# Designs tried in a protein design run: designed miniproteins, single chains, continued (4). Part 58

Each design is a single chain, and the fold is of that chain. pLDDT is the mean over its residues in the fold that is shown.

## One batch from the design tools (miniprotein)

Design m14118
Fold by ESMFold2-Fast:
Structure m14118 (fold): chain A 64 residues (1-64)
Amino acid sequence: SAFEEAVERALKLAEELEKEGDTILAGVLYISVGVAKTIKSRGEDEEKVVEFLEKSIKKIEEKR
């Protein structure tokens, strides 16, 4: 699903940031994934959850 793909991309980016020593940006992505999973589990629209996670990924990429 689009959600699973977005989670996988976020976690992969977080792992790359950790490897580069950027523990703060990696931590923000791990928290964003946790938030996305939580709001989806509470019945939020999957499209909105995916949009949130995509925007989080983009913002982190821009700060990298």
Scores: mean pLDDT 86

Design m14119
Fold by ESMFold2-Fast:
Structure m14119 (fold): chain A 101 residues (1-101)
Amino acid sequence: EAAEAAREAAERAAEAALEAGPESPGAKAAARAAREAGEAAVRAAEAGGEEAAEAAAEAARGAAEVAEGAAERGGSAAAQAGAAIAAIGGAVGAELAARRA
């Protein structure tokens, strides 16, 4: 359920990126932020426990900040959306990984 929510969030970020244009720097930044959030969730699952959840949340926050910086330089709404989605996905992934561990 939460994994599906994270996937839907990533798809919404992709849709926002399409509005900015598929080749825009903002679209690429949004896609990267979504990927980094997913990777953070995987790392949390591998490490296990509360420490893993904290690490995944921090990684997701870092990815969101990078995407926001890219949006400011590129002026893309898609990158801003990607940053928000990455932060949400990372937090959800971290909680799921902590419960599984």
Scores: mean pLDDT 54

Design m14121
Fold by ESMFold2-Fast:
Structure m14121 (fold): chain A 89 residues (1-89)
Amino acid sequence: SAAEVVARLVDLALELAERLGGLGTERGDAALVEAARELQRELAAADLSDPEALRGRLLEFLERLREEFADDAETQALVEEAEERVRAV
């Protein structure tokens, strides 16, 4: 159902935010911590009645992260995993 797709996308986004924030905190990387906060803000602003709009917003966020953290192999691995999981829902 649409509600199940939205719930899965929200769970994936929250898990990514937690992992990005944790990595940023461990490294003292303020940009990664801010990226985690930005993802939380994107979710708060999202229309949770539209699974395709939510999927699109998450994929756009992931594309921006991939470009911003292009030289960070650990962050790239998290983004690639999240992108595959978001597309699979």
Scores: mean pLDDT 88

Design m14122
Fold by ESMFold2-Fast:
Structure m14122 (fold): chain A 61 residues (1-61)
Amino acid sequence: MEAVEEAKKKAEEAIKENKSIEEIEKLVGEVLKGKKLSPDEADEIFEYIVKLIEEKREKEE
């Protein structure tokens, strides 16, 4: 699904740019607000973002 792919890619790019967790959430949230998603698709995106945030958090220890 294009919206799912776009949101995941946006989160990855923001993390690679060392943006704050709040900025990553905001950027992805804006992508999701512009798109209609099923609950399953939304859950997939959310889980992916959480995983990326956790990885970044470990690096910031």
Scores: mean pLDDT 72

Design m14123
Fold by ESMFold2-Fast:
Structure m14123 (fold): chain A 64 residues (1-64)
Amino acid sequence: AAEQAAIEARIAGARAGLEKAKEAGDEALAAALEAGVRELERARTLEEVEEAVLRATTEALAKA
């Protein structure tokens, strides 16, 4: 229950960030965040979510 809620919260945060990037017109950041959201949606455990978030964040920051 708690782990599932944490996973859903992180996915929701990633989607919010994606919408903000699209509104700002940052196509590179939006593409990176979109890929990250897909990875998060495939995650089955909180550890997989944390790894997906770390990879997506690192890729987004590297392109910034």
Scores: mean pLDDT 71

Design m14124
Fold by ESMFold2-Fast:
Structure m14124 (fold): chain A 57 residues (1-57)
Amino acid sequence: SMADQRAIADEMLARVLPKAAELDERSLLGTFRREAEELGLPEELIEEGLAVLRKAM
């Protein structure tokens, strides 16, 4: 379900957000996209997650 996919995205963000400011932006955003695609997340959730990460950096 969409709710289950959003929960997966939220869990991914919870793991990386504490380190986001210390990491290379291109590498972090690229890794997040790759992992989210591997988990089958829809593009809208990937873009939402990338926006959250960009704001945290």
Scores: mean pLDDT 84

Design m14125
Fold by ESMFold2-Fast:
Structure m14125 (fold): chain A 55 residues (1-55)
Amino acid sequence: SELDRVVEQLRQTVEDYQRRLDEAERRGASPEELARIAEDHTRRLDRLVRELEAL
């Protein structure tokens, strides 16, 4: 179902964000880069939440 698809994408998005942060922190990414990663994640979440609300 569309609901199951969106829920799975939300779960994957959280896992991807955690992995990206861990990788960036390990290589000593700048605060600016960490902020950009967080902003990208927030935009992705907002989009998925809107899809979920439309169901």
Scores: mean pLDDT 85

Design m14126
Fold by ESMFold2-Fast:
Structure m14126 (fold): chain A 60 residues (1-60)
Amino acid sequence: SHVAQGLELFYAGRLEEAAAHFLEALREDPNNLQAEMGLALIVTRRPELRARFAEFTEVR
């Protein structure tokens, strides 16, 4: 479900929202290759977003 929503947002150019859905998909299934690929494509198109998402993943 989150993978499909993430892909729709990705194609709509809403990369920050798309990444949030892909991260939720990975929380439900850490082996979800489509969610991993989605995040990789977002970082490839918007390298600056990598630093923004690091703040969410490094705050533990």
Scores: mean pLDDT 73

Design m14127
Fold by ESMFold2-Fast:
Structure m14127 (fold): chain A 100 residues (1-100)
Amino acid sequence: AEPYRILSEEIQKKWDAISDAVRAILEKFAELKKQGKLTPEAEEIVREILRLSYEAWQKILNAKSDEEAKKIIDEFIQRLKELVARLKEVHPELDLPEIP
């Protein structure tokens, strides 16, 4: 069973909100790429966000307890916030969503 399926509603909502924020960010940068305006630095940061998101998801699926899943989500949120802050510095013209 996937751990998020048996976790508290609070944890499920946090993961869903984070996933929605990541999706919104990815959509904005996909549009920049189509317009030929995506910087190499932003492309690298976006690739790191994708990698961290995938790794966090895999760790959550293999978590043995609610406490392990919470730690994985909290660590992912912290790293994601740092990466999004860097993206805002590289592309200040973009209105990026807040990471919950």
Scores: mean pLDDT 79

Design m14128
Fold by ESMFold2-Fast:
Structure m14128 (fold): chain A 69 residues (1-69)
Amino acid sequence: MEEAGEALIEAQRAWNEGDYERAREGYRRAIELLRKALPDVPPEKRAEVEASLRVIEEELERVERLLRE
């Protein structure tokens, strides 16, 4: 969880700096770390983690769209 949070912070910082390639890497890493952690998340937290994962996946798609422009 902590590592996924760090990856998100890096992605957000890169986004604010206009470094969309680095932002994409940060979001991809956060997704990877959350997916690895998901099976071990308590049932009461799984829906929250899955919702966060969906949001991060949407952010990744958004940054990838900008990289195509």
Scores: mean pLDDT 80

Design m14129
Fold by ESMFold2-Fast:
Structure m14129 (fold): chain A 55 residues (1-55)
Amino acid sequence: MANERAKNLIEKLKKGEISVKAAEFYIKLLRSQGADPDLLNEAEKILEEMKKKEE
């Protein structure tokens, strides 16, 4: 399920278990699979916070 994958991605992002580039790829993939836009928005917000930390 795309929504479960989006939730898993959010948890991995929070734990720093996934790279920025991999997360960007998965967000794009999950969006194409019809994942919940609110979950994708949360993942993108966390990703931006990670980018801010890493530059």
Scores: mean pLDDT 78

Design m14130
Fold by ESMFold2-Fast:
Structure m14130 (fold): chain A 87 residues (1-87)
Amino acid sequence: MGEELRERLREASREATEIGKEALKLVKEGKNVKEAIERTLEMSRRLSELDLEAYRAGVLTPELAIESASGLLSTDGAAIMGKIELK
């Protein structure tokens, strides 16, 4: 059932982008930086698992791959910035 898995990946990609944006805002404000990093890392893990599941199921389209990569960049980028701020 490819469409359900594709929709889950689209939703996770959008969620990852929003979590990354919220975390970056918190990092810039110096608020709850550790919790923001932990939230982004958990979201990155979840999105990576769904991306791999979609690839293995043969339902990962180029468009979905770009969307998931964007979500991963958002969460991972925010986590990197947060780690810099903690030093």
Scores: mean pLDDT 82

Design m14131
Fold by ESMFold2-Fast:
Structure m14131 (fold): chain A 84 residues (1-84)
Amino acid sequence: MLEEAEKAYEAGDYKEAIEKLEAALPTASPSEQVQLYLAIGEAYKKLGDYKKAAEYYEKAAKLAESLGKTEVAELLRKKAEELK
């Protein structure tokens, strides 16, 4: 699943990459979900959907904070803010 998402992203198929990443969320650990939300946000940014990209960066930041990863959460919030 993650490998298929990475392959789609490398091929420029960002929409397909997002679909595969979203499909991985229900079976992912909380730490893996932070990585998946970040990857979904990056893919939306590539599509020019900055609103969705910011939303997913915020989801990743909130989850990272809940896991005690404060520095990662701050970095992700900054990414979301840069997208306005």
Scores: mean pLDDT 82

Design m14132
Fold by ESMFold2-Fast:
Structure m14132 (fold): chain A 83 residues (1-83)
Amino acid sequence: DHLFKGYKAYLEGDYKKAVEYFEKAIKEDPNNVGSWIGLGKSYKELGDGKKASEYYKKASELAKEQGDEEAAEYAKKLAEEAE
């Protein structure tokens, strides 16, 4: 469960390890919105706002495609804040 491991690493402040787990989660399920949000949050904490914004935009697009309007709006706001 790479998504859970990514989230756990993020909460522990190990953002580099969180990125590695979220990247693995995305390879296993590229349509999991939470993995893209986690990757964006991790890159933001690492100081890479450009990558954070790119991944949040991907999360917003996927959430909208899945009919999850709340997740789409949340990810869109995170992308705007990361730029």
Scores: mean pLDDT 87

Design m14133
Fold by ESMFold2-Fast:
Structure m14133 (fold): chain A 70 residues (1-70)
Amino acid sequence: SEELDREVLRALADMELALWKRISKYLPKEQFKKELKESAERIADFLRKQGYDEVAEEVKKRAEELIKEL
């Protein structure tokens, strides 16, 4: 089910972003911002190639929100 697959991918993205938020305490802010942006772009590109454009945009948006909190 594509709907179930979307829910699973969204949950995995949520877990990845939560881990990145915790890691932010251990890295210099500028390095963290760069690495998070690069990681989010790779994840979003993968999701778009699989047809999950909406989830890809959500991942990018949430990564940008996390960067703004630094």
Scores: mean pLDDT 79

Design m14134
Fold by ESMFold2-Fast:
Structure m14134 (fold): chain A 73 residues (1-73)
Amino acid sequence: MAAEQLAAARAHAEQLAEIMRAGGEPEKAEEFLRLAVAAAEAYLAGDEERAAELNERALAVLEEALPAIEKVL
C-alpha cells in the first residue's frame, strides 16, 4: 500500500537524519528528511520527474553532511 511504502521511506530517512543530527548537522538533517519524504510522495503520486529532482537534492544534502556522518560512525 502507498501509505505503507511512504512510512517505510520516512523511517529510513529518519534514521539517516538522526545520524546527521548526532554529527552536529541538525539543519541539514531536517532538509534531507523533508526532501527524501517529498521525493517518496512524488514517486507514489506518479510524478517520476519531480521524484527524481527531489531525490537528487536529498542526495546532495546527504553528501554535504558526510563529514558529520563520518564523525558519528
Scores: mean pLDDT 80

Design m14135
Fold by ESMFold2-Fast:
Structure m14135 (fold): chain A 79 residues (1-79)
Amino acid sequence: MSKEEFEIEVLRALAVMLLAIARKIYENASPEKQKEIEPLLQELERVVDDILNAKTVEEARAGLERARKLFDEIVKKLE
């Protein structure tokens, strides 16, 4: 495996972990908070799918940065 392929696989693993945590947050939120989080979670799912289909490290890194921002917004909804 090339160094670039390894970096992409690590970024994919991180994206999957973020999505798993976000889903757990959603499942444990109140019904009111779930309604606020749902569109952000759906967007995060699309972004993670894009990361999983990324062909370059640059695409995967850009996707993960977007995923992090969406995750931060989901966490803010809990406040």
Scores: mean pLDDT 86

Design m14136
Fold by ESMFold2-Fast:
Structure m14136 (fold): chain A 76 residues (1-76)
Amino acid sequence: ALEEAKRLAEEAKRAAEEGDLERAKRLVQEAIRTASAYPAVVRALQEALEALEEGDLERAKRILEGTIELIDQIMA
């Protein structure tokens, strides 16, 4: 469900803010699996995962924030 994907994205953003790159990547991967029926959300989460893989925590946080907003728009 999208609400679960949103929760995972919020937890991933928190992990990134704490500098826990490995935890953030795992949470984003779970969010991708959870949101698999929503291609736009999956794409945004994949971009966040790539930023995390590059160690760009600031970019990853911004992408995750935008992804959370996108999920809210879809659920509205």
Scores: mean pLDDT 86

Design m14137
Fold by ESMFold2-Fast:
Structure m14137 (fold): chain A 67 residues (1-67)
Amino acid sequence: TDELLTQLSLAIEQANAARGDPATADRYLAEAEKLAKQMEEVDPEAGKTARYAVDIARRELARQRAA
């Protein structure tokens, strides 16, 4: 669980770092979503929190692109 959380956090950080390249950012967000789903299967509460974090990151990147 902790390893999956670390990988998910890294994927979100990579997406934010790549915000100037939407295709790369979207790829990292997709990886983060996949990791969040894996976490939910192992630990439903941790997975819920992970999904929320991915949703926030996706919304932030979308708003930055619209601005």
Scores: mean pLDDT 79

Design m14138
Fold by ESMFold2-Fast:
Structure m14138 (fold): chain A 63 residues (1-63)
Amino acid sequence: MKEEEDELFKKANEEAKRIIKQAEALPYTSPEQEREATLRAVAEALRIIGDALDEYFKKRKEE
C-alpha cells in the first residue's frame, strides 16, 4: 500500500527535476530571461508536487 504512494511521489519528484533541468539547459539570451524561466520551472515543479499530495490525500480518504 505505501509503495504505490511512494511511487506517486517518486514520479512527481522526477518530473519536477526534469522540468527544472530542461529550463537550466536552454540557451538564454539574457540573465533576466534565465531567471524568469527558472522561476516558472520552479513554480511548475511545485504544482506537480502539490498535485501528487492531493492524489495522496484523495486515496487516503477513499479507504
Scores: mean pLDDT 74

Design m14140
Fold by ESMFold2-Fast:
Structure m14140 (fold): chain A 100 residues (1-100)
Amino acid sequence: MDPLENEAVRAALEAAVIARERGATYVELAYRTPEGIAVRGEAERTADGVLRARGTAVDEETGRRVEVELELRPGEEGEPRLTGEGPAAELPEEHEAVRR
């Protein structure tokens, strides 16, 4: 299993779950794994009630980056989309931001 893909998917899903549970219009989370993977999750709710979530994972040793995107319709879970990227530009700071 690709650890970067796994962490990116997890971050996207976690951001989406937090946004749904808190009724937030925007959620951002960032953390680092013990293995040195920098992870960012983001979820934004559109005017139509569609929740768009993204997860990004960066391997600090290799600079490899993976991005995943998913869309959740009202009352339904979306399928993750995997988007590959080149070397890391920046490492996210560990934080959580929620807007209601």
Scores: mean pLDDT 69

Design m14141
Fold by ESMFold2-Fast:
Structure m14141 (fold): chain A 67 residues (1-67)
Amino acid sequence: SHMKEQLKKEAEKYIELGEDYGSQGDWRKAADYYKKASDLYKKAGDTDKAKQAQDGADQFAKLAQQQ
């Protein structure tokens, strides 16, 4: 459906933002964007990508807590 396609495109954009912030060492923002992407993938019914995004968010969140 058009709605699911739009949700997946938005999730992909949030993954790109999370990757960008992660590469800059802004792990809190990287975690936040990966979490947003995970939620959008869940809403789109893409459970595999939702889990991958959530795992990424969890890893960035751990990095953010190292100091």
Scores: mean pLDDT 88

Design m14142
Fold by ESMFold2-Fast:
Structure m14142 (fold): chain A 61 residues (1-61)
Amino acid sequence: PLTLGEMLRILRETAGLSQRELAERAGVSQATISRWERDEATPSPETLRRILEALGYRPRP
């Protein structure tokens, strides 16, 4: 199965963003994005929301 980190990497690549660009948009370091994509760490729900918004996913409701 796909891990959270593998899913995050796929979503970022599909959006055409580098790890650095996603980090800048989400307000974290590039090293933090790299750790999450390797499943070495897990973002908080609030940070995950910022990442999804940075990837162009609209918050609904």
Scores: mean pLDDT 78

Design m14143
Fold by ESMFold2-Fast:
Structure m14143 (fold): chain A 71 residues (1-71)
Amino acid sequence: SVMEKLLKKAEEVAKKLSDEELRKEMLKEIAELKKELEENKDDPVKQARLMARLAVLMSEGLVEEKILKKK
């Protein structure tokens, strides 16, 4: 599904973060979003909002990694 692909991509982004603390934080947030998606599988509006949150989280991780790599 699209959600499973987004979750996998988010985990890949998190695992590639060079900062250990940011990596741990992002992985924790991804795990929490996975739980919320499973709990709300019958709520399409909530699922859409969770997917949007996941996309924002991925974008934030990529921006932070890009900043860190300039050091």
Scores: mean pLDDT 79

Design m14144
Fold by ESMFold2-Fast:
Structure m14144 (fold): chain A 65 residues (1-65)
Amino acid sequence: MKFRELTPEEAEVVRELDETIRRALELGDIPSAFAALAVKVALELGDISLEEAREALRELRRRLA
């Protein structure tokens, strides 16, 4: 399995998704942690756009607020 090299913008979103995973796990919100991980993997594989990843990140942050 080969991961593509991320752009700086994609790398930023991945870092924010990693923070979101950690926050969800801290709160015991396992479904949100898994959702954030799925978005991260999809972005790293190129299965979703940067804009789709940002939208998903906004929704996840809203759920964790």
Scores: mean pLDDT 80

Design m14145
Fold by ESMFold2-Fast:
Structure m14145 (fold): chain A 82 residues (1-82)
Amino acid sequence: MKEKEKKEFEEIIKRLEEQLDAVLNDTSLSPLEKIAQLGLLQIQATVILNAAKKYGFKEVEKKAQELLDRIQAAADEIERAA
C-alpha cells in the first residue's frame, strides 16, 4: 500500500531539485535572496527526509539526503562568491 506514498515523495523531491536549479540559475536574485530561497528548500527537504525515515523508504531517504547535501554545497559556494 506504500507504493503511492513513495511515488508522491519522489515527485516532491524532483520538484525541489527543479526549484534548486531554478534558484541557482536565476540571474535576477541577489546572493542574499538565493540564500533565503535555499533555506526554504532545506526546510522542505528536511521534512521529506524525516517522513521517508519514518516510512522506511530508503531510496527516498537517500535522495532527500543528497538534495540536502546539494543545498548546503550551493549555499557554501554562494557565501564564498559573495
Scores: mean pLDDT 84

Design m14148
Fold by ESMFold2-Fast:
Structure m14148 (fold): chain A 67 residues (1-67)
Amino acid sequence: SAEKEKEIKELEEKIKEAERRKEEALKRLREAAEKGDLKGINRAIGEVLRAIGEIFEAELRIKKLKE
């Protein structure tokens, strides 16, 4: 249905946003590692894991909508 297609499109946009946040967090992780900033490393790892979780949640929702 058109409604399911719209929901899938919105979830795909959420995945794109989460992927961008993941890439930003990976860049911060690399910068923190180069500086030996342990607190920055731990924060960046947390941000990466959160973004991955959001992507997986959205992908599972898309899968259910396609069933």
Scores: mean pLDDT 88

Design m14149
Fold by ESMFold2-Fast:
Structure m14149 (fold): chain A 88 residues (1-88)
Amino acid sequence: MMSKEELVKRIREGIRENLALAKENLSIAETLEEILRTIGMALRAIGLGFELDLLVRKGGSKEELEKLLREVERLKEELIAEKKRLLE
């Protein structure tokens, strides 16, 4: 279905979206606990970026890239859920 090149593009875009969402959440966060949770989620997004770089350099499989895309998508769901909590 999706090529390795297209998977890499989608993962990169998802990481950028996650970092942007973390930045939005950080601007809303008021307590130290909220700030630390948001920073932790931003660091997870950065970690996924390093994983992508490693997979690209080693010639990772389509299956490994699909797994990484799922992790990026899960983090996005967590960031959206946190934004909802912060706005309550």
Scores: mean pLDDT 88

Design m14150
Fold by ESMFold2-Fast:
Structure m14150 (fold): chain A 88 residues (1-88)
Amino acid sequence: MKPLSKEELEKALEKIRKGLQEMIDRGLVTPEQAEEILALAEAAATGKVPDSLKGLTREQIANRLTAWALIAVAHDVKELLEGLRLAA
């Protein structure tokens, strides 16, 4: 399996950002948690680890980012399902 390209990382960051905003609006995550997720995403994209994440390895950063990305995608899927339910 090929490591993620810069383009793939940017696309993942956009999905995370959209999911985070919806999660904040719904009270599922705090703004503080959203900042942590964005820091993880930026660290993965740029390779630069901010002070808030200095205790984490690259692999741990990737794992945490993946976990949050899955949560964001699950939230987006729920929104799509609710939209379809209201449209029917």
Scores: mean pLDDT 65

Design m14151
Fold by ESMFold2-Fast:
Structure m14151 (fold): chain A 95 residues (1-95)
Amino acid sequence: AEEYFDKAVEYLDRAAKHLEEGKKNGNLEHFQKAIEDAEKAREYFKKAYELYKAQPDSVETAIKYTAAGLLIAAADFLIDQARKLIEEYNKEKEK
């Protein structure tokens, strides 16, 4: 469970860095990498969430599955932001 959570955090951090680099450099490839890393983060957070949810009787476990749920939402938000930026880039290229 912990190992999946830690891997998810690493992928989410990479996704955030790619999003920022894409904004600075205007490079579509960084937005695509941000989506890929955020999707991997989401997958690992879901695995961690399911494992923590199986043992709900601990305060520590309750905190961890709540955190995993919130971070899944954060990954979804980052994916949506990157997709919007890709769409805006493509619209500007057509104009």
Scores: mean pLDDT 77

Design m14152
Fold by ESMFold2-Fast:
Structure m14152 (fold): chain A 58 residues (1-58)
Amino acid sequence: SRLELAERAARVVVRHYLDRGLSPEEAKRRARETLLAHGFSEEDAERAVERAVRELAP
């Protein structure tokens, strides 16, 4: 589904920014912008990025 694709993309992008030393807040913001730029809906991008940050940033 489109949401599943967004969730996979969000995990990749959030992990990339966290590995670069960005805060969870900055990683979330940049990942959301990246998913929106790739044509994901605002709703799917926000849900996917929020979940990825929760799972990857303890």
Scores: mean pLDDT 85

Design m14154
Fold by ESMFold2-Fast:
Structure m14154 (fold): chain A 72 residues (1-72)
Amino acid sequence: AADAAAQARAGEIGDRSMEVVKEAKKILELIKQGKYDEAKKRFTPEVAKAALALAEHYGYPEEVIEKIKSFL
């Protein structure tokens, strides 16, 4: 049942990745709204890295990218 174990593991990783992406998007939205304190409360290293990657991918202003980096 190696395939079943791999599928269960992939599902668990997938769910965690979706949670991280959702939190990253919320943080980006808070930063856009100037709610830096609320954004900072939601930062974990994993979420911060995801937020930075999303901001760079979607061409967010340098100001937003620098703000994300300041929380790392």
Scores: mean pLDDT 71

